# Designs tried in a protein design run: designed miniproteins, single chains. Part 51

Each design is a single chain, and the fold is of that chain. pLDDT is the mean over its residues in the fold that is shown.

## One batch from the design tools (miniprotein)

Design m1763
Fold by ESMFold2-Fast:
Structure m1763 (fold): chain A 74 residues (1-74)
Amino acid sequence: SMMEELIEEAERLALRLMLLAHRRFGVAFPEIPKGASFLEAVELLLAHYAPAAARDPELAALARRLQGVVEQIR
């Protein structure tokens, strides 16, 4: 379904953002609260990686794409 495809794309973008921010800037992986919705988890990820994304055009592009998927799911 379209929703399953959007969730899969968001997961791929989030994983890439997490791994690149960790490798390039040593950003720790975020702790997502138990019971957070999918949208809440993604918004927490975007906030956690915002400082790294401000310093790196590739991380910024990944964050923008992930935000775009969130807006489609809402």
Scores: mean pLDDT 86

Design m1764
Fold by ESMFold2-Fast:
Structure m1764 (fold): chain A 78 residues (1-78)
Amino acid sequence: GVEEALKLLEELGIEFDSKAPIVSRVNGRKISAKEDIRATLNLLLFMGFSREAAVEAAKEYGVKSYGEEAKKLAEEVA
């Protein structure tokens, strides 16, 4: 569910409260908010979370990292 997906993101050391551009997990490249949210959604889907739980967790991750506007970005990548 959404709670388990958010717990997984926290356990992977993903900082939720940073509003700075997240440095890519690949080669230190800075990624856009949309790319980060898409990668997070895809990670949760790969880990076996339902599409509904993955989308909601990606929205909450986006809001914590980038603010309320990130909800639209999560919907665009779903």
Scores: mean pLDDT 68

Design m1765
Fold by ESMFold2-Fast:
Structure m1765 (fold): chain A 70 residues (1-70)
Amino acid sequence: KKELIERILKLLEEMVEKQRAKIREAGGDVAAFEAFVEAQLPPTRAYLESLSEEELKEVLKELEEVLAKA
């Protein structure tokens, strides 16, 4: 179960980096985005820890599909 959570968190980090790059290119407030991400990390982790292994596999699959299309 923990390995699934770790993989999901790594994919979320990749998505955050891509979004950060887009915000920077658009001249947006990267610091405000980073503060928002920091605030979301603890509830996101708690949510993932509340999920079953089957639910975590579905989340991982969805994130992989989103990243593949990006």
Scores: mean pLDDT 74

Design m1766
Fold by ESMFold2-Fast:
Structure m1766 (fold): chain A 70 residues (1-70)
Amino acid sequence: SSMIVEELKKKIEEIKELVEKNAPWEEINKKVLEFREYYLENVDKLSEEEKKEIKKLADEAQELIDKARS
């Protein structure tokens, strides 16, 4: 499960980096969809604590997206 958590964290970090460099929304959205797909395919393999950690990091990335688009 640690490899799944690390891949999810990597995808979130890639989203944050795209937002910080003011990348086109199409690129940011593509990475968001890739994260969502990977999460949904692997969510049954995550513990409740791992889900909570990933949700916190994803929420932080979403706040950055919302701020950049406002």
Scores: mean pLDDT 87

Design m1767
Fold by ESMFold2-Fast:
Structure m1767 (fold): chain A 113 residues (1-113)
Amino acid sequence: MEEERKYLLELEKKAEEELAKLTFSKEQQELIAKLDKGAEELLKLIKDELEKLEVRAALAYVKLLIAKGELSEEEIKQALATFGVGKYVSKATGEEVEGSEFLKQHKEAVAKK
């Protein structure tokens, strides 16, 4: 458990440090802003500390990949869907997976039962 947390914190830190060194295009800045907003809303609804760290680490890493131009449009859409701003189509089942599934579940638990 502690090694997982340490890994996630380290991943977030390294991604943020590299991100700070990079110059972004206008399009990349807009994508990152949308991703940040979606993740912030998701984080407010998550109660589990480890799950929060997972979201934060994933956010920082995805932002870094966007900045480097290493993510395809489909991968960016998948990332945005994971942070509650879209839908992802599962390749395994062909079904639409609601990107805000976590948001909906946690909203019921946190906002009002």
Scores: mean pLDDT 61

Design m1768
Fold by ESMFold2-Fast:
Structure m1768 (fold): chain A 101 residues (1-101)
Amino acid sequence: VDELADYIAELLKSLSGRVIAETFLGRLEKEGRYDEAIAILEKTLPKVPEEFKPYVYLRLADFYEKKGELDKAIEWYKKALSINPDNKRAKERLKEVEEKK
């Protein structure tokens, strides 16, 4: 699904594009299509500039948490926080995931 990864990578470069990307990812989440969302995001990651990678890390963490892969979710939240330590949502989600272990 390289075409979707390329499309999402391009969308993440703008505020309006991020809204469209979130609508698409939110649909996959509602449908329980976590493995597809993860595959798309992992292919998206090398295609986005460093400043947008925290967004991809956070969404990867969210989907791994939804799958119950808590250790991987923790790793991705920590990667997001290494770039943006002040991300309150990432801090709160990391705490919630660690409390589930």
Scores: mean pLDDT 79

Design m1769
Fold by ESMFold2-Fast:
Parts: C-alpha cells; structure tokens; sequence
Structure m1769 (fold): chain A 69 residues (1-69)
C-alpha cells in the first residue's frame, strides 16, 4: 500500500496542484501498472470521474491512501 502512494507522489510531484487532471483511461492504466486490481481501479475512477471523462490525480492518490493505508 505505502509503496503505491510513494510511486504516485514520485511520478506526479504536481499532485498538490488541484488543476492537474488526466483521462480516465490513463488513470486506469497507471493504477494497473502499480499493481492495483482492475476491479478496484474501476471503482476508484468511477467515484471521481468528471462528466468530461477526466479525473484529478490528487483524488486518485487520496482514495488509494484510504484503501491501502
């Protein structure tokens, strides 16, 4: 769990910038590459998905922290 957060913070040092957004597909690919199961990745993304098909990187990290820490 903690290693996943550390990897996300290292990859996204702009994680404290609330304007940083990525596509839902890129977010899923990132979570899968970090070893998050597809079902959990989909659940996380669906909770924070905007109508434009994007997600906030900071919200992804926060939800991972709550699940795996």
Amino acid sequence: GEDILRALIDRYPMFFDPSVRISAQDARDLLLSLGVPQSEADEIINKILNSDGTVSVSEVVDLLAKRYL
Scores: mean pLDDT 71

Design m1770
Fold by ESMFold2-Fast:
Structure m1770 (fold): chain A 65 residues (1-65)
Amino acid sequence: MKEEEIEKVLKELEKERNAPPNETMVELIRKLIEKVGYEGLKKVQNSEDEELGKKVAEIIDELEK
């Protein structure tokens, strides 16, 4: 698993930190799930930014529907 992919996604998500969930965030989360799976995504949520974790969880809920 490449740390570079996770870092790129986190930087893109940080640009959207103060915005409500949007299509760019949804695409980034979808790509991250494809690359690292749900377990890798949980690691990002739990060890990084709590605000980003909330937005990511909200987007995952939307994607699973």
Scores: mean pLDDT 65

Design m1771
Fold by ESMFold2-Fast:
Structure m1771 (fold): chain A 64 residues (1-64)
Amino acid sequence: SEKWRKKAEEAEKEGKYDEAIHYYRLSTLYDIIEAVMNGDYKKAIETAEEGNRRIKELEEKKKA
């Protein structure tokens, strides 16, 4: 959901990458569930792929 996505962006700005990853996981999960409930399986797949990409980027920033 947008609420969790905004919390993730806020945590990322503060360098709190573990919190940002957690909030991105929640946001991605809720968005996937909503897309599936609406019968939009393509959007659900796209949301999962984008979420995984974002999480990997945050994990790499945490290593830097």
Scores: mean pLDDT 82

Design m1772
Fold by ESMFold2-Fast:
Structure m1772 (fold): chain A 95 residues (1-95)
Amino acid sequence: AARAQLAAEFAAALRVAEATVEAVVAAFLAAGRPELAEYARAMLELLRRFAADPEATLAEYLREMERIARRVGLEEVLEEVRRGFRELGIEPVPA
């Protein structure tokens, strides 16, 4: 079922994120990009929440990702989120 597949994908993404987040955060801080480090930490927390939620949807995940990206000022991530909504056939909510 699509929901079971989505849950498995969130769980897989969480495993990768937990294995890499410390190195990714350290690399962003070393590059002078604290906004990317903050984004990486926030995305790990988001993935943990969604991997634990059997009713989670990809659309809700993308909306939360957009909120995080807006908060830390990452325009490139906002465009990627908009691309994700277009691929799902969902109109992104303005503001």
Scores: mean pLDDT 73

Design m1773
Fold by ESMFold2-Fast:
Structure m1773 (fold): chain A 62 residues (1-62)
Amino acid sequence: GGPGAARGAAAGANAARLAELLGLSEDQIKTARDHAEKAAASETAEEAMRHARLAGQAAGVG
């Protein structure tokens, strides 16, 4: 919870959606979604941003 954690969660979700829209492999999309879900479950901005970054890497965005 909190604005920073919410921003990280949104960034993670956006990366996962981007992977899907770009037509990446199901494996990459699943990895991005998993990290996006972890970002959304994060209580701190730092943790949420870390998972958002990993989701972005899986999506080939960063």
Scores: mean pLDDT 82

Design m1774
Fold by ESMFold2-Fast:
Structure m1774 (fold): chain A 68 residues (1-68)
Amino acid sequence: MSRDEKLDEIERELLRLIFEGLAAGQSRAAILAAATAKLDELAREHDIPEELRAQWLASLERLVADML
């Protein structure tokens, strides 16, 4: 799997988790905590550089804030 394919997979999994949390009526804090934990898990699994992980975390925080 290419780097771009790995990043697209991570993004899709995180978006799915956010939408599922919203559909379940979870709080913004709960959704963000779950998404952050999933990002850390996927970053370790796919050996994603720390710089990219930090960038994705910032994007998640912004996305969750904009959606809620």
Scores: mean pLDDT 74

Design m1775
Fold by ESMFold2-Fast:
Structure m1775 (fold): chain A 70 residues (1-70)
Amino acid sequence: MTPAQQDRIVALLASGDEIDLALATMQVSIAVLAGELEGALATLERATATASPEGRRLARAFVEEIRERL
């Protein structure tokens, strides 16, 4: 996962827009399927500081799922 991809996910999760949150979910899911678990986890934990309320809920759910796979 590149720094640019990480920054994009953080920005999308900071949005309250449903389309941006769906795009963030897709990007995280692709990273997880690609085996980029450590990068995805670090990105989601970083995003929690600036995330919208719904974005924070999604980020925390993904962090829990990824931690179970590590």
Scores: mean pLDDT 83

Design m1776
Fold by ESMFold2-Fast:
Structure m1776 (fold): chain A 90 residues (1-90)
Amino acid sequence: SLEARKEALAEIGKKISEAEEELKRYQETLDEEEFQRKAKELKEKLTSEINAIKAKYDVPDLQVEVEVIFSRDKDGRYRASLLVVVSYKP
């Protein structure tokens, strides 16, 4: 139902926001190697939580891809961002 899709997307959005805050905390507090490890663990956890939300609301046509994008800023500092792509199968 449209209601179930809206509720699922709202819960997914909340989980993404929580993960972004956790990733930022890791970036500010951990060394590069531990940051990379924790960011990968966070991606796996977020993917699992999103799949649980999809099952809860019975929205199997909802496609969600989660990726961690690593980069270095102009000052050589290691940075990461979560990329989450949400789409529906045609």
Scores: mean pLDDT 82

Design m1777
Fold by ESMFold2-Fast:
Parts: sequence; C-alpha cells; structure tokens
Structure m1777 (fold): chain A 120 residues (1-120)
Amino acid sequence: MPAMSLEEKLELFTKLAELAAVSEKRAKEWLKKNGLTEEDVKEIAREVLENGLAPNPFIELWGLIVIGAPEEEIKKAMEKMNIGDLISLLKFLDKELQEYAKELILKKIDESLKKTREKL
C-alpha cells in the first residue's frame, strides 16, 4: 500500500465510492491509475470503518460491502440510508440484499406517504 495518512485514505475511499456509484468500470480504472489493489481498498475500508470516519451512511455501507461484513451489519447500515442512496447501491448488492433493499425502499416510501397524509 502507498504510504499515506488516514485523512488521505478517507479522501481516496470517498472518491472511489462516489466513482463506483456512477460506474464500476471508472472505479476500476481509477484504482489501476493510482496503483491500488482490491486488498488495498479493503484495508482502507477497514481503517475508515474502525475509526468511525465514514462521512455518511452511503460510504459506511459501501465500506461494509467492500470488506465482506456480515449480512446483519450490512442490513443495519441500510436502515440508516435514504431512498436515493439505497437505489444507488442496488448494483453492488447480491440478489438477497437487493430484495431486502427493495423492500426497505418500499417501506420508506409507504412511511413517507402515510406521514404526508397525516400532516395538517
């Protein structure tokens, strides 16, 4: 792994997560250009998560997916996400987690609609 500070690792991880959200191909090209391996990314993800440095639930969840965290931890992180962030992550999830994300999106939509109907 290149010698870099924890702050540089966080910035790198955030940039990679944002690129991956729009294009997996661009994310892989960016990693190759910067001389980073998949193991380097997993190590950075572990450090970001262990130090509580994830700037938002999207980056936290993406980090958990990258390190192969237990399904229950991934599901708990998903509960904290908004609908748009959940939709953006669908392509990175396995089939079972995609179905859970879809159910969670529908539940959040239904809850939002109920609150709107009950509002004065």
Scores: mean pLDDT 75

Design m1778
Fold by ESMFold2-Fast:
Structure m1778 (fold): chain A 81 residues (1-81)
Amino acid sequence: MKEQDLSGLSEAELLLYLRLGLAELREMVANKEPLETVEAALKRFEALAEKAKAIHPQLAAQIDAIVAEARALVEEYRRKA
């Protein structure tokens, strides 16, 4: 998918899309990307998650869990950088 249009996705597809974004953040951290680049990617990911929660409010708890994992990953990287 080339656009961040989440309205056409099923609940399972939306959660998979967010997990793919989390996997990309993990790869950036594993590749030792600059902290500013990783933090900018996290901010874009958080914005995507907020948009997802607006479209599928029933998924809020699951989306919040994925965002918490992304935040924990970047915070751990920040402490080690």
Scores: mean pLDDT 80

Design m1779
Fold by ESMFold2-Fast:
Structure m1779 (fold): chain A 61 residues (1-61)
Amino acid sequence: SAAERAEARGREWRATAPPEVKAVIDEIAAKLNEIGDNIDAGIEAKKAGDEEAAEKAIRGS
């Protein structure tokens, strides 16, 4: 599938990248994961009706 091809290409790209580029990729990936976690926490709080907790979680992104 297109998704499988994109994933394989991404892995190969990272494996062949210079160390400086790998470090940047890792930093971006870590930041994206943090943003994702904060969004998920915000959605959960919103579903529970806790708007203050939802706003704090999203601002932490």
Scores: mean pLDDT 74

Design m1780
Fold by ESMFold2-Fast:
Structure m1780 (fold): chain A 86 residues (1-86)
Amino acid sequence: SIEEVSLEFRVLNGKRVAIGRVKNAADSETIELRLLVDGQEVRSLTRTLKKGEIGVLTAEVDGPARVTPVARSLDSGDELTATLEA
């Protein structure tokens, strides 16, 4: 199903941007990727991903905010949020 979900922040053209990624571990699955800012959904993307394919979703973030990427497989119901990097 979902292999990993990650989050990074970058400054692009003077604006802070949150970048959420999801990687699919199985054969083609329909995955919904959402970005939550302080618990509110600000962006969503639903896409069919092949094995090893990465879905990317970005959102501009103003000021200090908690951003959570959430990926859910609509085929399996599996759900994953951002993992901690080792």
Scores: mean pLDDT 79

Design m1781
Fold by ESMFold2-Fast:
Structure m1781 (fold): chain A 118 residues (1-118)
Amino acid sequence: ALSEREREILRRVEELARASRTEPFATIVDRAQALAREAAKRLSPEELLGVVRALGEYALEVARDPSASEDEKIAVLNALVIFAREAAENLSPEQRAALAAEMAATLAEFREALLARR
């Protein structure tokens, strides 16, 4: 189960994804980077990994949602990659390899979800 701090960060990422409907792409990326750095300072490495995993699940839900815009899908994908990179900076080489494999699997499922309705 996610901690309250992990849930707060996840809610802010969800708000950022929705903001992609009205905000420029560069602004969304800058906000995602700032939020990931804030999360890395506030959360333990284990909590930050918990957020990355929850964000991966959220990204797949958005990818599979026919009502989600392409901007929202791109925003959530970028947030996932940004958070995963931030989490990786505080991990051992073995933990980084495991995270990279997990992210590769999530990104493959995300791609398949995008293609399944085209």
Scores: mean pLDDT 83

Design m1782
Fold by ESMFold2-Fast:
Parts: structure tokens; C-alpha cells; sequence
Structure m1782 (fold): chain A 87 residues (1-87)
């Protein structure tokens, strides 16, 4: 299911961050955007709210391990909103 895929993507992202403690916030941001784009490509009929849920869960994982700034969080959200509108 789409919910199971979201859980798997969030777990995969968390594991990547735990294994790569020297990752920059910019690299983490790029990875989040890449994962969201790949999700949209696989699920073109996914509701906007589901894509936003995936995005927020990935942001929370990055905030816990990398201390993302509010400005970086806003940039990710804005980029995802643009991706949704383009899709």
C-alpha cells in the first residue's frame, strides 16, 4: 500500500542519516527532494495530502538528527509544493 511505502521510505531515510553522520543539511535536503520526486513518479495519482505527509515525516527525521533550521524546512516545503504543481 502507499502507506506502507511511506513508512519504508521514512525508515530508509532514517537509516541513511544514522549511517552517514557527516552528511550536510544541504545533502539531506537534496535527498528528501529526490525521494519525494521518485515517490511522485511512482504514484502519479497520489493525493497532495499524502505527498505532503511523506515530506513532513522526512523533515522530522532530518530535524532530529541534523538540526535543520526553520529556513531550510521552509525551502523544502516550498520546493515540494512546486513539484506537486508541476506533476
Amino acid sequence: SIEEEIERLVEKFREYLEKNPNISTDEAKTLILTMVQEFLDKHPDAPEEVVLELTERLIEEAKELLNLSDEEVKAIREAVERMIKAH
Scores: mean pLDDT 86

Design m1783
Fold by ESMFold2-Fast:
Structure m1783 (fold): chain A 67 residues (1-67)
Amino acid sequence: GAAARAAALALVREAAERAGLDEAQIETVLKYAERGDSDAVGVLLLLHGASVEEAAAVGRAVHEAFG
């Protein structure tokens, strides 16, 4: 539902901010999340230094809400 999608996007933003992405990079990751591309979200977070555990948790939230 809409609440699950909002929660997933918030989780993506928080993880991206922790990984040090700038606003333009965060907007790009959010667009992939909204398309249901959980793999692209996970890869982009990992490339910026997010842990495997964090990237997997965020990817699951995106898949459940948008995939």
Scores: mean pLDDT 88

Design m1784
Fold by ESMFold2-Fast:
Structure m1784 (fold): chain A 98 residues (1-98)
Amino acid sequence: SPEVKKLVREIVILGAEATVLYLLLQTLIKTKELTEEELKKIMERVKKLRKEVDALDAKLKSLVKNPSALTKQQVKDTYETIERTLELAKKGLEELKK
């Protein structure tokens, strides 16, 4: 349905935003420019993205009992990118403690 396609596109866009945050965080760690303030700001943005994805995924599940394999993969990819960004943030926190 058009509504389902719109929800999936919104989830994919949030995944792309998480990817941008991942690349920013990776660059700041690699260049030793990561600060506690920047890390906190990135973490707050990633947590907001998680909440938005959770809301969209809940709405998607209310509309579709059996999503397509592609839709399942797109939602999974977005969650995996968010989790990867959170794990990188944990690594950034350890670098700041050195």
Scores: mean pLDDT 88

Design m1785
Fold by ESMFold2-Fast:
Structure m1785 (fold): chain A 83 residues (1-83)
Amino acid sequence: MIVLENHPVFGSNVPATAVLEWMLRELEEGAADPNTSEEQILAAYATAVSLLPEEVQALLGPPPTSVEEAIAQVRAAIAALRA
């Protein structure tokens, strides 16, 4: 199990899967909000990804070009970490 140390939102000893589940929820809520642009969602996502351990960032892959791609990347990373 990968645990985060000194994450600015969640602190220390937090499972990476818990942070990824939070990121997934934020992406889905942003996609459902007609007043939030895809560019704003992806910028917030990029910031959140930069706060993750390098190992988890590698599981997410290259920067997404759409919110749908970002959601797919986060879901795949959660599945990989639970395997």
Scores: mean pLDDT 78

Design m1786
Fold by ESMFold2-Fast:
Structure m1786 (fold): chain A 85 residues (1-85)
Amino acid sequence: MEEKLKEIEEHLQKAIDALKAGNVDEAIRHLRKAIGLAMDLVMEGSALGAYVATLLGQALRHLENGDYDKAIKLAEEALKLVREA
């Protein structure tokens, strides 16, 4: 579980950095990887994984709507949760 949390943290940081640089396609790839890892944690019985997956799903919807600021805030919220775990 701790190794997957570290991988989620790394992918979230890369996604946030990519969004701030305007690299939306790179950010989407990293967000999708983080969602996949969070879903693996859900299958292991993690409530944290479920909450992270929900936040990142919302971030992807905001990216699809062109709302990068909201996507960044949701990704940063998910990153904070993973770091505080």
Scores: mean pLDDT 85

Design m1787
Fold by ESMFold2-Fast:
Structure m1787 (fold): chain A 86 residues (1-86)
Amino acid sequence: MTKVVVEYFESEKGERYGVPVVTGEKSPEVERNRELAKELKEKLEKEYGMKKIEETETVEVPEELGLSTEEVAKALSEMLEKVLEK
């Protein structure tokens, strides 16, 4: 079953942003998701002054959706790319 870990960052005002990272074996799609998540995390810390908190959420992707780990990683990467190109 494919799992997504959401790492949270918090501003001084208490605003929170979740950064999703797919868990799984290293593949081009999974590696791309991790690279984009790293870029977003660095942007949140350096440009927005947000701090990583220890709170994380793990979401299991239902097998009934028929999505592979690579398909989930690709979908998350497309979302992260749109957020980074503000």
Scores: mean pLDDT 79

Design m1788
Fold by ESMFold2-Fast:
Structure m1788 (fold): chain A 107 residues (1-107)
Amino acid sequence: MAIEVPELDPSLSVEEQLDRIYRTLLEAIRAAERGEISVDEFREVAKKALEQIKTLAKRDPEKAIEGLERLVLFLEAVRERSTDPELQAVLDEFIKELKKLIEEIKK
């Protein structure tokens, strides 16, 4: 299964673009949990999503914060129920980067 992070669309609001990215991440994590994609493929999706989230957060930090905090809670729940140590490691790094971004935005 090929899961692609959507390209940033300047005609869409920051909120709409973040929602598209979050839906893609949800699909990717579900696919990884089911073994439909590799952990390496999930890592690449997470990396691309993080880059786009960072760009959008710079455009509208206030709208980004709420969505990012919800995403962190979701990923922490996935991390707690996961039994795959490779997937856990990718989730731990992604959560760490998202928490760092939230703290940078709040400054």
Scores: mean pLDDT 80

Design m1789
Fold by ESMFold2-Fast:
Structure m1789 (fold): chain A 97 residues (1-97)
Amino acid sequence: SELERALSYPTPEQRQELVTALNRGAEVAAKDDPELAASLRRLAQMVEEGKISPLAAELHLAVQLTIAKNDPSISPEVIAALEEALAVAQRVVDRLV
């Protein structure tokens, strides 16, 4: 229903919180992993434009974090930034449900 869709969409403030966290993660990743940084910036743009739900963004971040944790070439700082972005996404989703 349209009501269920409306309840699943963040406020402009909640959306901006997630966009800010994703862009911060991209900045941390940019020096060591430019492809991951570009992926995070793309995800932030999709969230800002309303093309992806917060739940879908959370799932994308969870997958990327799992891959990063299993890659020994990824720095602990990048992993920490992904964990922080995922925590923000989870907090936004929790406020919608």
Scores: mean pLDDT 78

Design m1790
Fold by ESMFold2-Fast:
Structure m1790 (fold): chain A 84 residues (1-84)
Amino acid sequence: SPVEQLEALLAQLENLIQQLKDALKNNASKSEIDQIAQQMEQVLQQIGKLLKEHEIPEELIARLQKLVAEAQKVLGELEAKLKS
């Protein structure tokens, strides 16, 4: 179902955000960070397609919004660290 597909994609997004947090903590290379960011963009594109084609429960939309905000914060911290 679209709901089950979205839940799986949200779980993948959560795992990728955790990988970015680990990358930040462990001073990962720009190449490694870029690979995680590319995978995250692909997952977000798949989520966007599901949202356009189907009505999604508001609880899952709220979870998505929270995860996107968290990803943006971590990416901002990584960008700042790479410039220092």
Scores: mean pLDDT 84

Design m1791
Fold by ESMFold2-Fast:
Structure m1791 (fold): chain A 68 residues (1-68)
Amino acid sequence: DKKLELAEVLEALSEYGDASEETRKAAKEVAEILKKGGTAEDIEKKLEKEKDEGSIRVYEGAIETLKS
């Protein structure tokens, strides 16, 4: 399952990733959305409101993965 595999990767990034606290929080939030059966559209709504560059890249990467 692409969503669950992506959620696992993002959860690992949130806990162990060499990234800013903001970026790790974004990764955790996306992982939770995916675990609850959320869609790329749900992540796109988060991206619209995001100002942190690292977090933006996390949301964009997740959306790209889900849409490919």
Scores: mean pLDDT 81

Design m1792
Fold by ESMFold2-Fast:
Structure m1792 (fold): chain A 91 residues (1-91)
Amino acid sequence: SKEEELLEQIKEAIENEDVKALEEKLRQLFQLLLDLVKQGKVSVEEAREALELLVEETKKLLEHFKSKKKEELLKVVEELKKEFLEELDKL
């Protein structure tokens, strides 16, 4: 699935300490979730819960790969979480 492909790319970005790739792929994944809400396939509440779970799983990957860029990668995750939660609140 598209989601599985993006999750693998997110993991690869974390392993490679590629901040730009993480931002791009995580944004794409969150955008897919937002689009599902707009299409009426998922509720705002379900999307919020899914986004929170994806954030937690991404943070677990960051802990597993003890990167020197961990704080920079964490900042990207937290900023995207805030951005997309605010977008969900507008729906």
Scores: mean pLDDT 85

Design m1793
Fold by ESMFold2-Fast:
Structure m1793 (fold): chain A 98 residues (1-98)
Amino acid sequence: DALRRAADAFIAALQAGLDAIRSTLSEEQQKLAEEFLRHLRAALEALAAGRIEEAARHYEKAFELEQELMSSLSEEQQEQFTQAVIDALRAGAKAFAA
């Protein structure tokens, strides 16, 4: 399944990107990032299974957590987080195209 491969590659790359900046994050910011990833993974799994309403709820929660995290980050940390997301999207797109 191309969608499942893309979702798995996206989450793996995003996790790796967040792990790379983990040392710059406070304990609270690390917890927000972990909860964000948890809900995002759950949303993609629900979407792949055709559970659209469940996927939407997890995406909404992930978005709220991302906003809370971003508002707590320095400008440099925001740039690093944004780059991690862009790299993850690129990885997902490549996996989908394979």
Scores: mean pLDDT 85

Design m1794
Fold by ESMFold2-Fast:
Structure m1794 (fold): chain A 94 residues (1-94)
Amino acid sequence: MKPVVPQEWVDRMEKAAREAMEKSRIAGDPGEGMAMFALGSEASKLPESVPSETRKEAMELAGKRAGVPVSEFLRELASKPLTQKDLERRQLLE
């Protein structure tokens, strides 16, 4: 009944959110917005074959662990499948 979310995905998203918050705090900003964008970016890198329910759960778990409020907008963004071309383009920016 509950979606099976690989711990590796949650850990990756949590790390990205924490790093974004830390960098923002050093700059004197609140950090929540940057952490949210980091969560959304990592969620969008998940394979397009991943069910939307699993994507949303992974993002929500990572957000809770990082102490970042996950908005309904970001949950919806994470649940949308990306084309292989979109994923390749995003990976090139890493």
Scores: mean pLDDT 65

Design m1795
Fold by ESMFold2-Fast:
Structure m1795 (fold): chain A 90 residues (1-90)
Amino acid sequence: SLVSQTQALLSQAESLLQQLKKEFSLELVEQTIQLLSQALDLVSQIPDPDVREELFDRINSLLFELSQILAKHLGVDKAKELLLDLINKV
């Protein structure tokens, strides 16, 4: 189901965020951005508005965590640049 696929993408993104906290890597950043982008595309297709809102809130929480990791390692301006496309999807 779309819900199960979205949850799987979010679990993968959470795992990558934990790896990024231990050892920063631009490749892992790009993979995490791709997973969150895919999750945003899927969540928009979920017909149940309550489930959609719950999963969208989870995506926003992970996006916020990613933004903090990026700001710590690259600075606020570069973090915003890298996340601009995702922020525009939200």
Scores: mean pLDDT 86

Design m1796
Fold by ESMFold2-Fast:
Structure m1796 (fold): chain A 84 residues (1-84)
Amino acid sequence: MEAELEKAYEEGKKAAEEVLEKEGIESFTEEEIKQLKEELEALKQWLEEGLASGSISREELLIGAFQIGAAEKILEAKEEAKKK
């Protein structure tokens, strides 16, 4: 399971990289970035609690890991753009 979650997370990051390469980080508004940060923190907590309790299905965990990966990549790209 852990290896599958890690793969889903990496696939999420790759999907976000493709979107960023095509559309650019500027396509994401400051409001969207703030909402994404809040959603990411909530999703991370949900995934950790689900893994610990076993109450969440495998499919839901994989989808969650993918979404976390995608969100983190977008946020990392936004921070990197601000450094430039």
Scores: mean pLDDT 79

